# Designed miniproteins, single chains, continued (4): the designs that were tried, part 99

Each design is a single chain, and the fold is of that chain. pLDDT is the mean over its residues in the fold that is shown.

## One batch from the design tools (miniprotein)

Design m15436
Fold by ESMFold2-Fast:
Structure m15436 (fold): chain A 99 residues (1-99)
Amino acid sequence: MSEKTTEKTKEAMKQALELAREAAEKLFGEEGKKKVDEVEKQAKEADLFEASRIVVQFSTELEKKALETGSKEIVQTAILAGSSAGMALIGASVNRLGS
């Protein structure tokens, strides 16, 4: 029994962007929000696989910056964003192989 991976991938991307917005706001304030808006726009204009790669790259950058702060709260939020982005990339990769 195979579910439609595309819907789960899009949901994971949405969750990753929401968590990335929270982490970016805590790390960079208003500039962080603008950067997330730009990433979200790029993801919407890309196909599913490319969108997932963009979100993963951005989440990885947030994780690196969060670790530099030593804040457990920001680190946890950034790790959750990265985990959701990773799930989206896995889903997009599976969808790509199925085509």
Scores: mean pLDDT 78

Design m15437
Fold by ESMFold2-Fast:
Structure m15437 (fold): chain A 92 residues (1-92)
Amino acid sequence: SEKQERIDELIQEGSRLERQALAAFKAGDYDTAIALLDRLIAVYDEAIRLLDELIAEEKDVKERTLLLFRKLAVEGSKFLAERRKEKAKAKK
């Protein structure tokens, strides 16, 4: 599915942005960390939007349940990114 491929791309980009944000945070570059975390949150928001579309389209209960678990995982990652952003702001 084109939407599934796009979600996979977004999750891979998210992992890259998270690594870069963590490196910036450890280096004390809080402005760069905040900018990267803002981009990370936007990437996760797009992934959640596409997951919601797939969940609404999915008629198979098992496949829909797997998509719901995937959405929960992405939402959890977004929540951690938001908390890390607030921590970075507090360090400035």
Scores: mean pLDDT 90

Design m15438
Fold by ESMFold2-Fast:
Structure m15438 (fold): chain A 77 residues (1-77)
Amino acid sequence: MYRATVEGDPRLQPIADALARALEAGATIKDFTFETNGLKVEVKVSLNEKGEPVVEITAYDAETGEFVGKARVEPAP
């Protein structure tokens, strides 16, 4: 199972939860950037020591470019 943790803007919660569900379903996620609901979202994927994917999400206000929050999706123990 995967855990989604969000710090900052609550608009990140559904994004992090969707990525956690995709990883649980066996989807392959690669680095990408997109804009949604007034946010510019940057997604970065790495592997942990067990070779399992860890996803880091950083969000900026799309109008101002200011940092508004971050999220992490990782395997739950």
Scores: mean pLDDT 84

Design m15439
Fold by ESMFold2-Fast:
Structure m15439 (fold): chain A 93 residues (1-93)
Amino acid sequence: PPPAPTATEIERRPDGRVVLRGTVDGGSLTAVGEAPGDVEKAYEMAERLAKAGEEALKAGAKKVEASASSEEEVEKAIKYLEENKTAPEIVIK
């Protein structure tokens, strides 16, 4: 698998919320996964969003904030990040 995105802070909540924060190429990244009662699925969703956000930051974005509460929302967020990767700020909530 490719290297994991650079995350400087990871928060896991027992209620099924995971927040990944990091910095890539001088830009800020926040990825949030929510899966009530399933912290591992919340982490999986957050990690997938963080990978897509890292690619957007490498392409020139300065701030990426993405959150998802389902696999369908993760797929939509990744598509949005790929289509808008040159935007200076990308927020998906």
Scores: mean pLDDT 74

Design m15440
Fold by ESMFold2-Fast:
Structure m15440 (fold): chain A 69 residues (1-69)
Amino acid sequence: SIKDYIDKLVASYKPEPFEHDKEVAEINVKIAKEWLEKNDYIGTAMAVAAALAIDPDNEEALKIYEELT
């Protein structure tokens, strides 16, 4: 399922927080929204997974995750 795919991608990223984690997560959320608009669910899943790996509390990324799963 898409949920399992995203969860695996999140687990594969390094969980080290950086000073600019929120900005990087927001960039990935923007990328995810652009891919979602194009109906590219794989691209959306990858971008959402990157955002959630960096900032797991990102509300926009969580909303997209819920829409995909």
Scores: mean pLDDT 76

Design m15441
Fold by ESMFold2-Fast:
Structure m15441 (fold): chain A 86 residues (1-86)
Amino acid sequence: MEEKKKEELIEEAKKKLEEIAKELEKLPVVSKESAEKALKNMLKELEKLKELPLEELEKKLELLVGIAEGMLLIAKGVEKTIEKLK
């Protein structure tokens, strides 16, 4: 059942990346086109990871989602700064 566990982890990571992209699209400082491009690039990287052993896959998926979350936090920080400078 190793393949099934990998599929579940990939699906969970994909869902998190899609949620992050949706939040990015809501921010005035991020264009819909940029958010879509970022999501497509992350999904391509995720496809490359599916060939890894389960333990390595878990670590790499955690890193990929963490990077996406970091980008969202930076974008939100930029928006908040712009709003306060008005």
Scores: mean pLDDT 77

Design m15442
Fold by ESMFold2-Fast:
Structure m15442 (fold): chain A 92 residues (1-92)
Amino acid sequence: ERLDRIIERARDFARAWALGLAKALKMPQEEVDEILRRIDSLAEELKADPEGAFERLGVPEEIRKLIENVKDETEEDIVAANLGMLILGEAL
């Protein structure tokens, strides 16, 4: 499917994980909002310049190839989860 769908699903994963982490660590709401804003900015960056953003985030070549060749929803979720983890790491 489209790269944009994978990026949006990665954003959803990153946001969900960030909220779970924030709840577990009892983070202040201002800190949570900042992390979510960074996640959203990273997702926009990925949509605007996928190649540059992949390079900057250190996305492995194997994940990039899987993104290009994804054929079903399960593979899409796997690559989106991997990308979401990288987005979350950069946003923290």
Scores: mean pLDDT 82

Design m15443
Fold by ESMFold2-Fast:
Structure m15443 (fold): chain A 96 residues (1-96)
Amino acid sequence: SKMEKIFKRLEELAEEFKEEIDKYAEEHADLPASEFQAAMERKMGLLQLRMIMETTEMTRNLSKEEQDKVMNYMYNLLDEIAQHALERAQELLEKK
C-alpha cells in the first residue's frame, strides 16, 4: 500500500541517517569536547529537519488521520536516531 511504502522509506532514511551520524562523529572525533558536542548537535538538527521535510512531502496528499499516523512513526524514528547519536557521541567523548 501507499502507507507501507512510506513506512519503508522512513525506515531506510533512519538507517541512512545513523550511518551518516557514525561517519560524521568519526570525522570530527579529534575536535575538543565542547566543539565536538556542538558539531554533533548541529548535525542532529539538520538530520531532524531533513526527516520532517521528506515526511511532509511524502504525506501531503494523505488524509489528516494518515498524516498523523505517519508523523507519529517518524517521531519514534527520530527518537531512535537521537539515541544513536547520543551513544556514538558518548563513546567518542570517553576516549578523550
Scores: mean pLDDT 88

Design m15444
Fold by ESMFold2-Fast:
Structure m15444 (fold): chain A 75 residues (1-75)
Amino acid sequence: KERIEDLVEKMRAATDPQQIVDATTEAVNLAMELKDFELAKRVLDEGIRVARELGHPEAVAAMEAMKKVLDEKQA
């Protein structure tokens, strides 16, 4: 749990689109290992929000693609 929280903080502090995507992806993968799909979705939504606010459309698109994969796994 603490590592996911640290990764979310790192993602929020990041200004580079690759750093945002990398931190979000690692946090999502850790949440999925815990089978906490709600946490994985919340982390991904936060990553999308941060990337959108900073104007990184490529990062937004990459994380939206990951969200589709999560939705499929939860169905």
Scores: mean pLDDT 79

Design m15445
Fold by ESMFold2-Fast:
Structure m15445 (fold): chain A 90 residues (1-90)
Amino acid sequence: SKLEQYREFAVELRKKLLELFKKYNVPEEKQEKLFDKLGEVIEKGIEENLSIEEIVERLKEVIDELLKDDPELQKEMKEVLEELAKKVKE
């Protein structure tokens, strides 16, 4: 089911992002802003019936904008997205 793939992607993404936020000591307020923005992109992508790959590309654009001043976190978040996209494709 495509809905099952979306659910699995969203759950795994949240889990991996929480691990990264802990690693980089990201303040709770910044975590909430990131989750809100990424969540909006995922919800819109689901509504538009986009593939996980298309949602990942949109999420990468948002991460590039929101984390311009945090290049290491930006890089690792994009790596997580690529890894999860590859995993869900099967």
Scores: mean pLDDT 84

Design m15446
Fold by ESMFold2-Fast:
Structure m15446 (fold): chain A 64 residues (1-64)
Amino acid sequence: GISSLEIEESRLPGSGLTRVVIRATGDSGYVLEGEVVGPPETVEPQRRRLLETLRRLLAKEEAR
């Protein structure tokens, strides 16, 4: 499973865009990260999808 989850959210200066970085660390110590950039109203659904993708990829790597 996931032993550590770090989510960093920041606003990009001058653009009105939001940047979200998700870093997931598995029980094995394997680290996966991903990034989403977009308007604040669209970033939340994309952040959720990114987290689901990282969980799936991490589980696949650790099952090996």
Scores: mean pLDDT 78

Design m15447
Fold by ESMFold2-Fast:
Formats: structure tokens, sequence, C-alpha cells
Structure m15447 (fold): chain A 104 residues (1-104)
């Protein structure tokens, strides 16, 4: 299954990822965090743990992206169960973030 057709959860729960799958997962996480910040929503500790563990497990070549996304993840840390958003693809999350940013 192409990385772009996999949900963010499918990518995060894989034991091993290709470079292409890592790039799509990073895009998906960025879009998720963008949407949450724009909508004033947070993530639960379980979702925070899942996302932070994934980011911390990345190879050194992703160190800059890891630091950026971990800082953004901390901004949306809370107690809200938004885990259903993990079942969306990176493309759908990006569209949702763009729509939310366009709403007054």
Amino acid sequence: KPAELQSLRELLEKPELSDEEIEVALEGIGALLDYLRASGRTVSEDTYALLSQFLESLPEKYAERRQELLARLEEVRGSEDTSHLLDLTAGVLALMAAVERSTP
C-alpha cells in the first residue's frame, strides 16, 4: 500500500518504515499539529506518548525535523481524546488544517 494511502496510525504503528513512509508520517504529524493548534484542540497523554516515541525513534538525519515537531507537539499537549484523527491520511489532515486556518 503506498505511504500516501496509509493512515497516520498505520505508519506510526509499523515496526520498520521506509524513508518514503517516514517522510509521509512527518508530513502527517505536521498537518495534525497544525490542525490542532488552528482549532484550539489538544491531544491526550496516550496520543502524546505515541507521537513523541515515534519522533524520538527517528534516525539522526531527521534530528532537525524531530526537534521542530516535538516543540510543536508540546504546544498541543493536554487531555482531549483526538486519537480518531490518527486514522486519517496525511493528505486529509493537511486539507483539514488548511480549511481550519481559512476559517475566521
Scores: mean pLDDT 84

Design m15448
Fold by ESMFold2-Fast:
Structure m15448 (fold): chain A 68 residues (1-68)
Amino acid sequence: SLEEVKKKLQQLRDELSKGESPEVQAQMQRAMDSIINQVEQGRLSEEEGIEQLKDQINFIRKLAESRK
């Protein structure tokens, strides 16, 4: 269900954003919100949404590191 997907995405985001700056955490939150919106619109499956979030978080983290 979408509810279970939201819970899983939130848990994953919380775990992967631990220790990141507030700015990076905000970027990760925006990525999660975008993915949830796409799942709600039927543009992504629940399975695709979870995979996309992992990919987006990894990208955001690498980008944040490259700016230091």
Scores: mean pLDDT 77

Design m15449
Fold by ESMFold2-Fast:
Structure m15449 (fold): chain A 112 residues (1-112)
Amino acid sequence: DIKEELLEILRELGMSEDEIEALEKLLNSDGVDKKYLADRLRDLADEAIEKGIINENVAKSYIISALLYLSIGDYKKAAESLRKAAEVLEKLGRKDLAERLRELAEKVESLA
């Protein structure tokens, strides 16, 4: 399950169980513009990188954006966000997590 693997990576990046529960509630909500949130999180992460800010929170923003895109069936944008998260984690020396995210991005693209 791609969603469960991404949530586990977020846990490994230090996201608490309360934060994961809140995210799952958001992903299952029908009263939220998930596309708008996904686009905004991606754009904020892109801005951070443009300014030379590279940290685990930038990677988390891309992964959460990817989860939101997945929840609405935008597999192409989900895969693109996962690859950007992988690039951030690679720069942080988290090569194992970067490889896992690239494998998940390939699985996501296969759904399109």
Scores: mean pLDDT 90

Design m15450
Fold by ESMFold2-Fast:
Structure m15450 (fold): chain A 73 residues (1-73)
Amino acid sequence: SAEELERLRKQREISREVAETLISAMVEWSVEVLREAGMSEEEIASLSEGEIMSLGVMLAAGIPLEEALAILK
């Protein structure tokens, strides 16, 4: 029904906004973690958002930056 389609659309909008907010927060958090680990602004700028998040998670798990970069390659 049209009512069900409208409910699904609203749920998707809310879920998308939440996901986008969480992804943005994760990327920003990961960038700060990389800066604290000694990575330069130029090095961080060369990474994709996925690479930034992956490195951030690895560093948070206690993996040293050099090892995390080797895993990413």
Scores: mean pLDDT 81

Design m15451
Fold by ESMFold2-Fast:
Structure m15451 (fold): chain A 69 residues (1-69)
Amino acid sequence: MVEELAREIAEETRRRALENPAAALVYAADLISEAAKRYGLSKEEVERIGRLAGEAFEEAMRELRERRE
């Protein structure tokens, strides 16, 4: 479950970052907050999901930099 949630949130964060970087992390934080409330996630689980979402955001930023060059 947590791995599936982390993957879905990371993929959505990546898509959002490619469209609107400024909104992507705010949207990711909202998704993580919703999941934590719905599934009763621990602090460790929330941190894991946040880490994967951050990695997906960094990947999207790298792609945007490559496209500008």
Scores: mean pLDDT 79

Design m15452
Fold by ESMFold2-Fast:
Structure m15452 (fold): chain A 84 residues (1-84)
Amino acid sequence: MYEELAKALKQAYKLDEPVTLMNENGEPVEISTKEAIDRLAAWLQKEVGIPEEVIQKAINGDPEALKEVLERTEAYAAAQRAAR
């Protein structure tokens, strides 16, 4: 579940590097896939415009919400490529 969402998001954004997250103190933190997705959820809400409610449902395993998050993320990535 969480790994599938993280993989789909990486494909949509073409993230080639291993996810190294910085905490609030600027220290690199090794995190679980769930924690990585939780941090990505804040970015999805701010940049892609996906409602927090939909993101939370997808994280909790709602297949329709997961599909919506993936489709909106793919559409956002396509729009970013078209704008270049």
Scores: mean pLDDT 63

Design m15453
Fold by ESMFold2-Fast:
Structure m15453 (fold): chain A 83 residues (1-83)
Amino acid sequence: ALSEQEKKLLEMMREVQAEIDRDGYRPHPGDLVEKAREIIQRIEAGEVSKDLIYEASQLALQLMLQGYTEEATQLSVALSKLK
């Protein structure tokens, strides 16, 4: 029912707020972290292209801005090995 849906939304909002209070602002990182791992694997496999380097650089910046400094660093190191 509508009232149950409203209660569920309020609970979800409280869970999100608790995570923000605990970890700071954290937008949804799933796709970014997964994509970073994929790009690192491709670089390690010897795949090199201007588009891949551009996408990896953009992703590293996004990871940094979202507080995923470790993954951003790993991606940057992989890029440095490419040259």
Scores: mean pLDDT 68

Design m15454
Fold by ESMFold2-Fast:
Structure m15454 (fold): chain A 88 residues (1-88)
Amino acid sequence: SPVLEEFKKVVAETQARLGALARQYAATTDPAERRALLEEMVRVVEETLKRVEELLKKAPEKYKSQLQKFIEVLREEIEALRAQIAAL
């Protein structure tokens, strides 16, 4: 399925981007840089959420549940990252 192939690409790209940001976060002790990196992680997850929501609109019925569950995970991740920013 083209939708499933695109979904796998979106997941892989997002994991790579978040991994790079997490590495930068671990390498810094500056609170301002840490906040900026967490805010960038939020932007990456929000962009991914938008891309997955667009894929959901095109998805065959059999994949809709999988994409909807992933959307819920992304929303929870945004909340977790925003809580981390608030705690800085």
Scores: mean pLDDT 90

Design m15455
Fold by ESMFold2-Fast:
Structure m15455 (fold): chain A 84 residues (1-84)
Amino acid sequence: MEEAADAAARAAVDAGRASKRLGYTPEQGMETMARVAHGAAEALGAPEIGRAVYEKALQGGKTGSIDAAVEAMREAAREAAKRL
């Protein structure tokens, strides 16, 4: 399940960069990151990793920082992968 965690984290980073470039608010960027990360993990058969990433992105939204949300999502994906 290492591939699913890496795919989710990479998708989140790419979506975060695109959101910043397009001028999205931190909230919009985090929603986009959470959605693509969830889809990437689910496509690799690890929906639990996708759910963990999505929940962490929602928590990160309250801090108002896309970078903090990305870090939290990478950590959540790594921890979820250890349990699979």
Scores: mean pLDDT 68

Design m15456
Fold by ESMFold2-Fast:
Structure m15456 (fold): chain A 99 residues (1-99)
Amino acid sequence: SLVAQTGPTASGEVLSEEQIRELTRAALENPEAVRLAAESDVLVVGIAKEDMTEEVLEELRKKAEELGKELVILEADSEAEALYKQAMAALEYGLELLK
């Protein structure tokens, strides 16, 4: 719960459905969250299982190599879940840069 005290974009421990929606929106629409994610050494990509083809994975590996970042792929059951997982993980990696 201490992480929840540091800001609305923090993951926290146990979140309500309302808080999850708010954090997803804040992560996607917050320029600072996007900036922190861009400054990380990791390229985090959420992909729905149906979209996880060898061609997509190869393109993402090439993009990560071009950016000099480590590729982290998060498997999701839907596009919405993929975006949520990507936003939350990218923010988490970005927050580590502040410590």
Scores: mean pLDDT 62

Design m15457
Fold by ESMFold2-Fast:
Structure m15457 (fold): chain A 84 residues (1-84)
Amino acid sequence: HMEDIFKPLSPEAEELRRKARELVAEGDKLFDQGKYDEAIKKYEEAIELYRRAADLQDPNSVERGLLDIEAGVLEVLKEELKKK
């Protein structure tokens, strides 16, 4: 199978990433509505889930690096939204 060549996220990490992405989508919708404080709350919840998913990965994996980048992007967005 093609997936045997590249090791995917564990089922637990995959579920955390899925939930994080759903929270990002909710935050983006709130951002589009100008509800910045509510959007920040959703992004903070997503950041926590991305960090938990990353902690389940090998420290030297590409998958961990990508999860850390996703969390980092949301941290920057959150700080910009706090400035309003």
Scores: mean pLDDT 79

Design m15458
Fold by ESMFold2-Fast:
Formats: C-alpha cells, structure tokens, sequence
Structure m15458 (fold): chain A 92 residues (1-92)
C-alpha cells in the first residue's frame, strides 16, 4: 500500500541521511521505487513520477557502480516512460 511504502521511505531516508553509502542509497532507491509502484496501482501517475525521480536522485552518485547500475537503469527507464505518457496525455 501507499501508506506502507511511505513508512519504508521515511525509514530509509533517515538511514541514508545518517550514513550516506552505496548500500543505504540502494535501499532508499528501492523504497522510493515501491512507493512509485504503489502510486501507479492507484492511478496516481504524477506522484509516481516524483517517487521514481527521488529514487534516481538517490542513486545518481553511485550510477556507475556495478551494484547500483542495474537498479538505476531500471528506474530511469520507467521514469522516462511515465514522463512521456503524462506529457502526451496533457497535449490532448
């Protein structure tokens, strides 16, 4: 649910703020990905886009690391698709 995903994000944001690292960045990005997926299930595409953007932002410093790169590419691709879908919908 969105509620559960929001609680997970809050937990992982705190962990990343206290100890910025590859592992805490991956955990935070996965939490934001779950939040984005939860929003998509509710049809909340703009909220999902914001969640995926935050996931990408969390991984940005580590995007070339082999452990982070697959997740970075996956989330960046989904973000791009959602942004294009929203853009074409808004032009009627």
Amino acid sequence: SVEEAKELVKEKEKEYEENPSLDTAIALAEAYKRLGEAYLKEGKREEAIRAYQKAVDALEPYKKDPRARPLYLEISTELGVLQLELAVEKVT
Scores: mean pLDDT 86

Design m15459
Fold by ESMFold2-Fast:
Structure m15459 (fold): chain A 116 residues (1-116)
Amino acid sequence: MVTDEPLPAGLKVESAGSKPVKEGEDITLKIKTNAKPNEEAKKVFDEYVKKLNEILSKSGTTLKIEIEGDKEMSVADVYALMARIARALAGSETDPEVRKELEKLAIEARQKAEQA
């Protein structure tokens, strides 16, 4: 992820999938993280992944988050991760409406991370 949005200590986010060369082909973006949501954070994680995919589907993009570790994320960690993902996706988005929705989601997730 190519964004200055801060992550909690020890959280890592790597790898975005390839962009298709042909217009109108579905893009799958794969993001890897070293931590999984804890029991309280699972609902928040699933809700934000759903929101991101609803926004990204407008530009033919699907987001998959792959977990490569057993470290647990708190609710605050999940919000911080989602803010980071949404902000990075907004920075690479060419559709101005999709970009605006991603930026709004990033701000919302950051505010919730600070409150948790």
Scores: mean pLDDT 73

Design m15460
Fold by ESMFold2-Fast:
Structure m15460 (fold): chain A 92 residues (1-92)
Amino acid sequence: MSDEEKAEAAIASLNALTQGLNQKMLDAARAGDLQTMQQYYQAGQGAVDQALEFGRSLNNEAGERVRQAADQARDSLDKANAEALKIYQEKQ
């Protein structure tokens, strides 16, 4: 695969993972499972960090797009975590 194809695959995988983790955090919060919710949030943060490192390793425009996607994923995870915490608190 070219660096461009690798970047596109990484962005698609990160977006899919982030969407899945956001949903799992909300589901865990609704179940009253704070530990599982926190584990999904941490997994998402780890995926963002890995995507940022991958973007840096490409050292080109494709890498910059991966880093931009990682920043957007971080914002999405933080928003989902805030909503999950709200749901969890309302269920206590």
Scores: mean pLDDT 87

Design m15461
Fold by ESMFold2-Fast:
Structure m15461 (fold): chain A 73 residues (1-73)
Amino acid sequence: STTLVATNAEGLERAAELLLQLQKDPSVESRLYMTEEEMAKAGPDASGATRRETMLAAVDAGATVRLVSRPVP
């Protein structure tokens, strides 16, 4: 299994790209942490798809979505 954590908008875009790449291998379970509130702040990418649509597709594929904006003690 692979866990992806995004701490800012640039990291979120990179994490989403990596998640899509990892989902090509059905033997790999991947998780992306991003809150629904943070998803709503993302604008459409160059393909016209919103980050929210990408994250909802990831959730439908069994991924956990949560954004970590601060180190957890």
Scores: mean pLDDT 52

Design m15462
Fold by ESMFold2-Fast:
Order: structure tokens, then sequence, then C-alpha cells
Structure m15462 (fold): chain A 70 residues (1-70)
């Protein structure tokens, strides 16, 4: 997968998570902010680090969606 595509995917996930934050618990807000910070740090690193950051953002998104369903 091209680095440009994964960077765009990360940007979209950060936007979604930031939009959801006002409705999340403090614990999930902290997890979202940590994952976003790690993704920002990974932008200047290898494709493998970007993939890890993308996976962490997805994991937080899944948790956030489950909390909003409850």
Amino acid sequence: MDKEIILLAIDNLETILNSMQPKLSQELKDQANTAIKKADEARSKSLEELQKAYNELNNVLIKALKELEA
C-alpha cells in the first residue's frame, strides 16, 4: 500500500476520533489522544510504523463505537 494512501487513512481516522471525543468517556478520550499523538510522530517514520499507528487508531475507533452503542 502506498504511503500516501495510509497517511490519508490516518488523517480521516484522526478527524473521526476528534469528532467523537465530546461523547466519549475520559479513559477513551485519553486513549484517542495518545493514538493520535503516536500517529503524528509516525508520519516522518517508516511505512511499518505508519501501519502500527493506523492499527492503534482503528482499535480506539472500535472501542469508541462500542461505547456509543451502549
Scores: mean pLDDT 81

Design m15463
Fold by ESMFold2-Fast:
Structure m15463 (fold): chain A 78 residues (1-78)
Amino acid sequence: MSDLDLELGKKLSELGADPGRISVGTAATAISEVLGIPEEKARRAVVEVAKEKGEDPERVSFDTVVEAAHRLKEELER
């Protein structure tokens, strides 16, 4: 587990997110605060990963949040 995964888990817990019932909005806020990027950019990435996995945008998994955050972090490092 990376440090990013731990920071995201802690931030989602602080925001009151339930495991397995993470909204795109809550996920975007968590990623935005952890990575220091605009919420709109974070939201788009979460929606994209959720659609690829066939998940409901109102109920995304923690794995979807982690994948979206890693994709955004990789783009910021380039």
Scores: mean pLDDT 80

Design m15464
Fold by ESMFold2-Fast:
Structure m15464 (fold): chain A 68 residues (1-68)
Amino acid sequence: LEEYEAVAEKEDTLGEAVLEIARKAGINVGNIVSVTVNGETYTGNELAANMNKKIEKGAKIKLTYLPR
């Protein structure tokens, strides 16, 4: 598995922040296995359930994904 770390550029939802970071990093969204936000990890159903969770500007986000 590969990892990519970023910081939220603005206040947004978890889903929107993940999509923007993946787009900028050239990561296929379908290859994302988990997302860590400020040390808390969301996978599978947990990630889906938290897509609308509010993320503050400056939050540390790490994407774990399958390699290309």
Scores: mean pLDDT 81

Design m15465
Fold by ESMFold2-Fast:
Formats: sequence, structure tokens, C-alpha cells
Structure m15465 (fold): chain A 100 residues (1-100)
Amino acid sequence: SVKDEALKTLQEDLARLKEAVEKHPDNKALQKLLARYEETIKKVPEMSLEELAREVLFDIAAATLGLMSAILNEDHESAELLAEISERLAKVLEKILEAL
């Protein structure tokens, strides 16, 4: 299902975010995005596709703010990760919207 594919992508990116937070423990943007991912993943089974689309959109916004912060701080590793995560979230959102 679309929800199962979304959940898989979120879980894969959660693992990458956990690793990034461990490497950059002072990066508040990464910590906030990690917390959002954990909350979204927990709620996926209970969400409608419309609710999931909204949560993914908010996760994209959080990732974008984190990307801007990483660029301004010249944290190229976090910037690359957040750009990739943003692209993957956008693809998840597109699939959810097509299923609505």
C-alpha cells in the first residue's frame, strides 16, 4: 500500500537521521527533524492518507529549514543528507497525493 511504502521510506531515513544526530549532537535542526520523524512514523498506522500527506508536507518544511541552517553553518555533510531526505519526502508526498 501507499502507507506501507511511505512508512518504509520514513524508517530508512530515520536511521540516517539518527546517525547524523550522533555525529552532530549540537545541531538543533537535525534533532527537531529526528523527533518529527519518530512522531510521524508512530502515527502512520492511525492516519488517513490526507493526514499523512499533511504530516509529510510539514516534515518537508522542517527538512528545508534544516538544510538552510546547514548551508549557513557550512555543514556540507548535513546539507547533503537533508537535501536527499527532502527529495525522498517529496516523492512520498507525490505518491500519497496520487492515491487520494
Scores: mean pLDDT 87

Design m15466
Fold by ESMFold2-Fast:
Structure m15466 (fold): chain A 103 residues (1-103)
Amino acid sequence: SAELREQLLAVIEDLIARLREIAEQADPAVRAQLEGLIAELERLKADLRAGKLSLEEAIERLEAILDRLKALAEQAPEAVARRLGAVLRETEARLSEILAGLK
């Protein structure tokens, strides 16, 4: 679905923007890991736009990135962990809506 693909692209773009805001306020070690995850999200966005991935494959790759972001949040200082937790919950809720649209 072109509409669901557009919704997923918006989710990825919003996630990238939010992670960049958090990275600016993070310590160097957390910032470096966030920058790595942002680079992977940019590649996912590019591959999805180029038609290299099905919608289902793109969601699976995003879920893998979100799992790594959850692991990072558990090791981050409380203020950063709280912000990452909010972004994760919002992103997972939006993904659940997209997944419901696939059925």
Scores: mean pLDDT 88

Design m15467
Fold by ESMFold2-Fast:
Structure m15467 (fold): chain A 96 residues (1-96)
Amino acid sequence: DDELVERYLELLEQIESVPEEELEELRRKAKEIAEELGLTAGEGVEKALERLAREEGMEVALHLLELLRLGREIATRHQEALEKLQAYAEELEAKR
């Protein structure tokens, strides 16, 4: 879990170092691609980032795609950790 969080933070630092103009261009292009494909915002963003990384060679798009995927995995693992803690608390209460 710590390794995923460290990688997420590394990607955030890399994205934070990207010029605002490049991020704005990426957002504009991603929106245009999502609209062309008729996808919802969630579905369109991942697909648009894959297209920008693969077809236009935008490294920032590749980093954002990895960030989204890692963020989703961290969220899932965090939920699993909360469920385990809740089960443990219920077990302790059952003994009292």
Scores: mean pLDDT 71

Design m15468
Fold by ESMFold2-Fast:
Structure m15468 (fold): chain A 70 residues (1-70)
Amino acid sequence: MKIELTPEQEAELERGAAFLALAIENVFYKKGLMTEEERQAFIDRVIAELRKRFPDHPELEQLEAELRAA
């Protein structure tokens, strides 16, 4: 059963989980545990979920641009 959280706490958890997933992907790529194709696909998925949950978050556009340029 999911714990009932305040809207602020729920948003923080979802944002944190999404950023953590993106950070894990970046670490795996740098460690050579992930291919460039896998990296791009993972970025696509994480960014899409972040945009779906936080459509007005300006940091997502900057983060996506930086990650794809790397």
Scores: mean pLDDT 66

Design m15469
Fold by ESMFold2-Fast:
Structure m15469 (fold): chain A 84 residues (1-84)
Amino acid sequence: SKAIELLEEIERKLRKEGFDVDEQAVEGAKKTIEDVEKKLREAEKSGKKLDPEDQALVERVQQFTKELEYLKANLEKVIEEYKK
């Protein structure tokens, strides 16, 4: 999963820089992403339309992935800004 890989890379960089990372929050986010991605894959394989609530969760994970990509690209700048 691209989202999970991004989240793990950001976590590793933050920890290396001495920031506290909430491991339970990160693990919870990973599980939610995996569950949503599994539902999307099953729907695509079966040709079944996602329920509106599941579709909303997929859209939220897609948005979160874009936010993680942006954060990763700007992570060094963000870290320096927080250290000031």
Scores: mean pLDDT 78

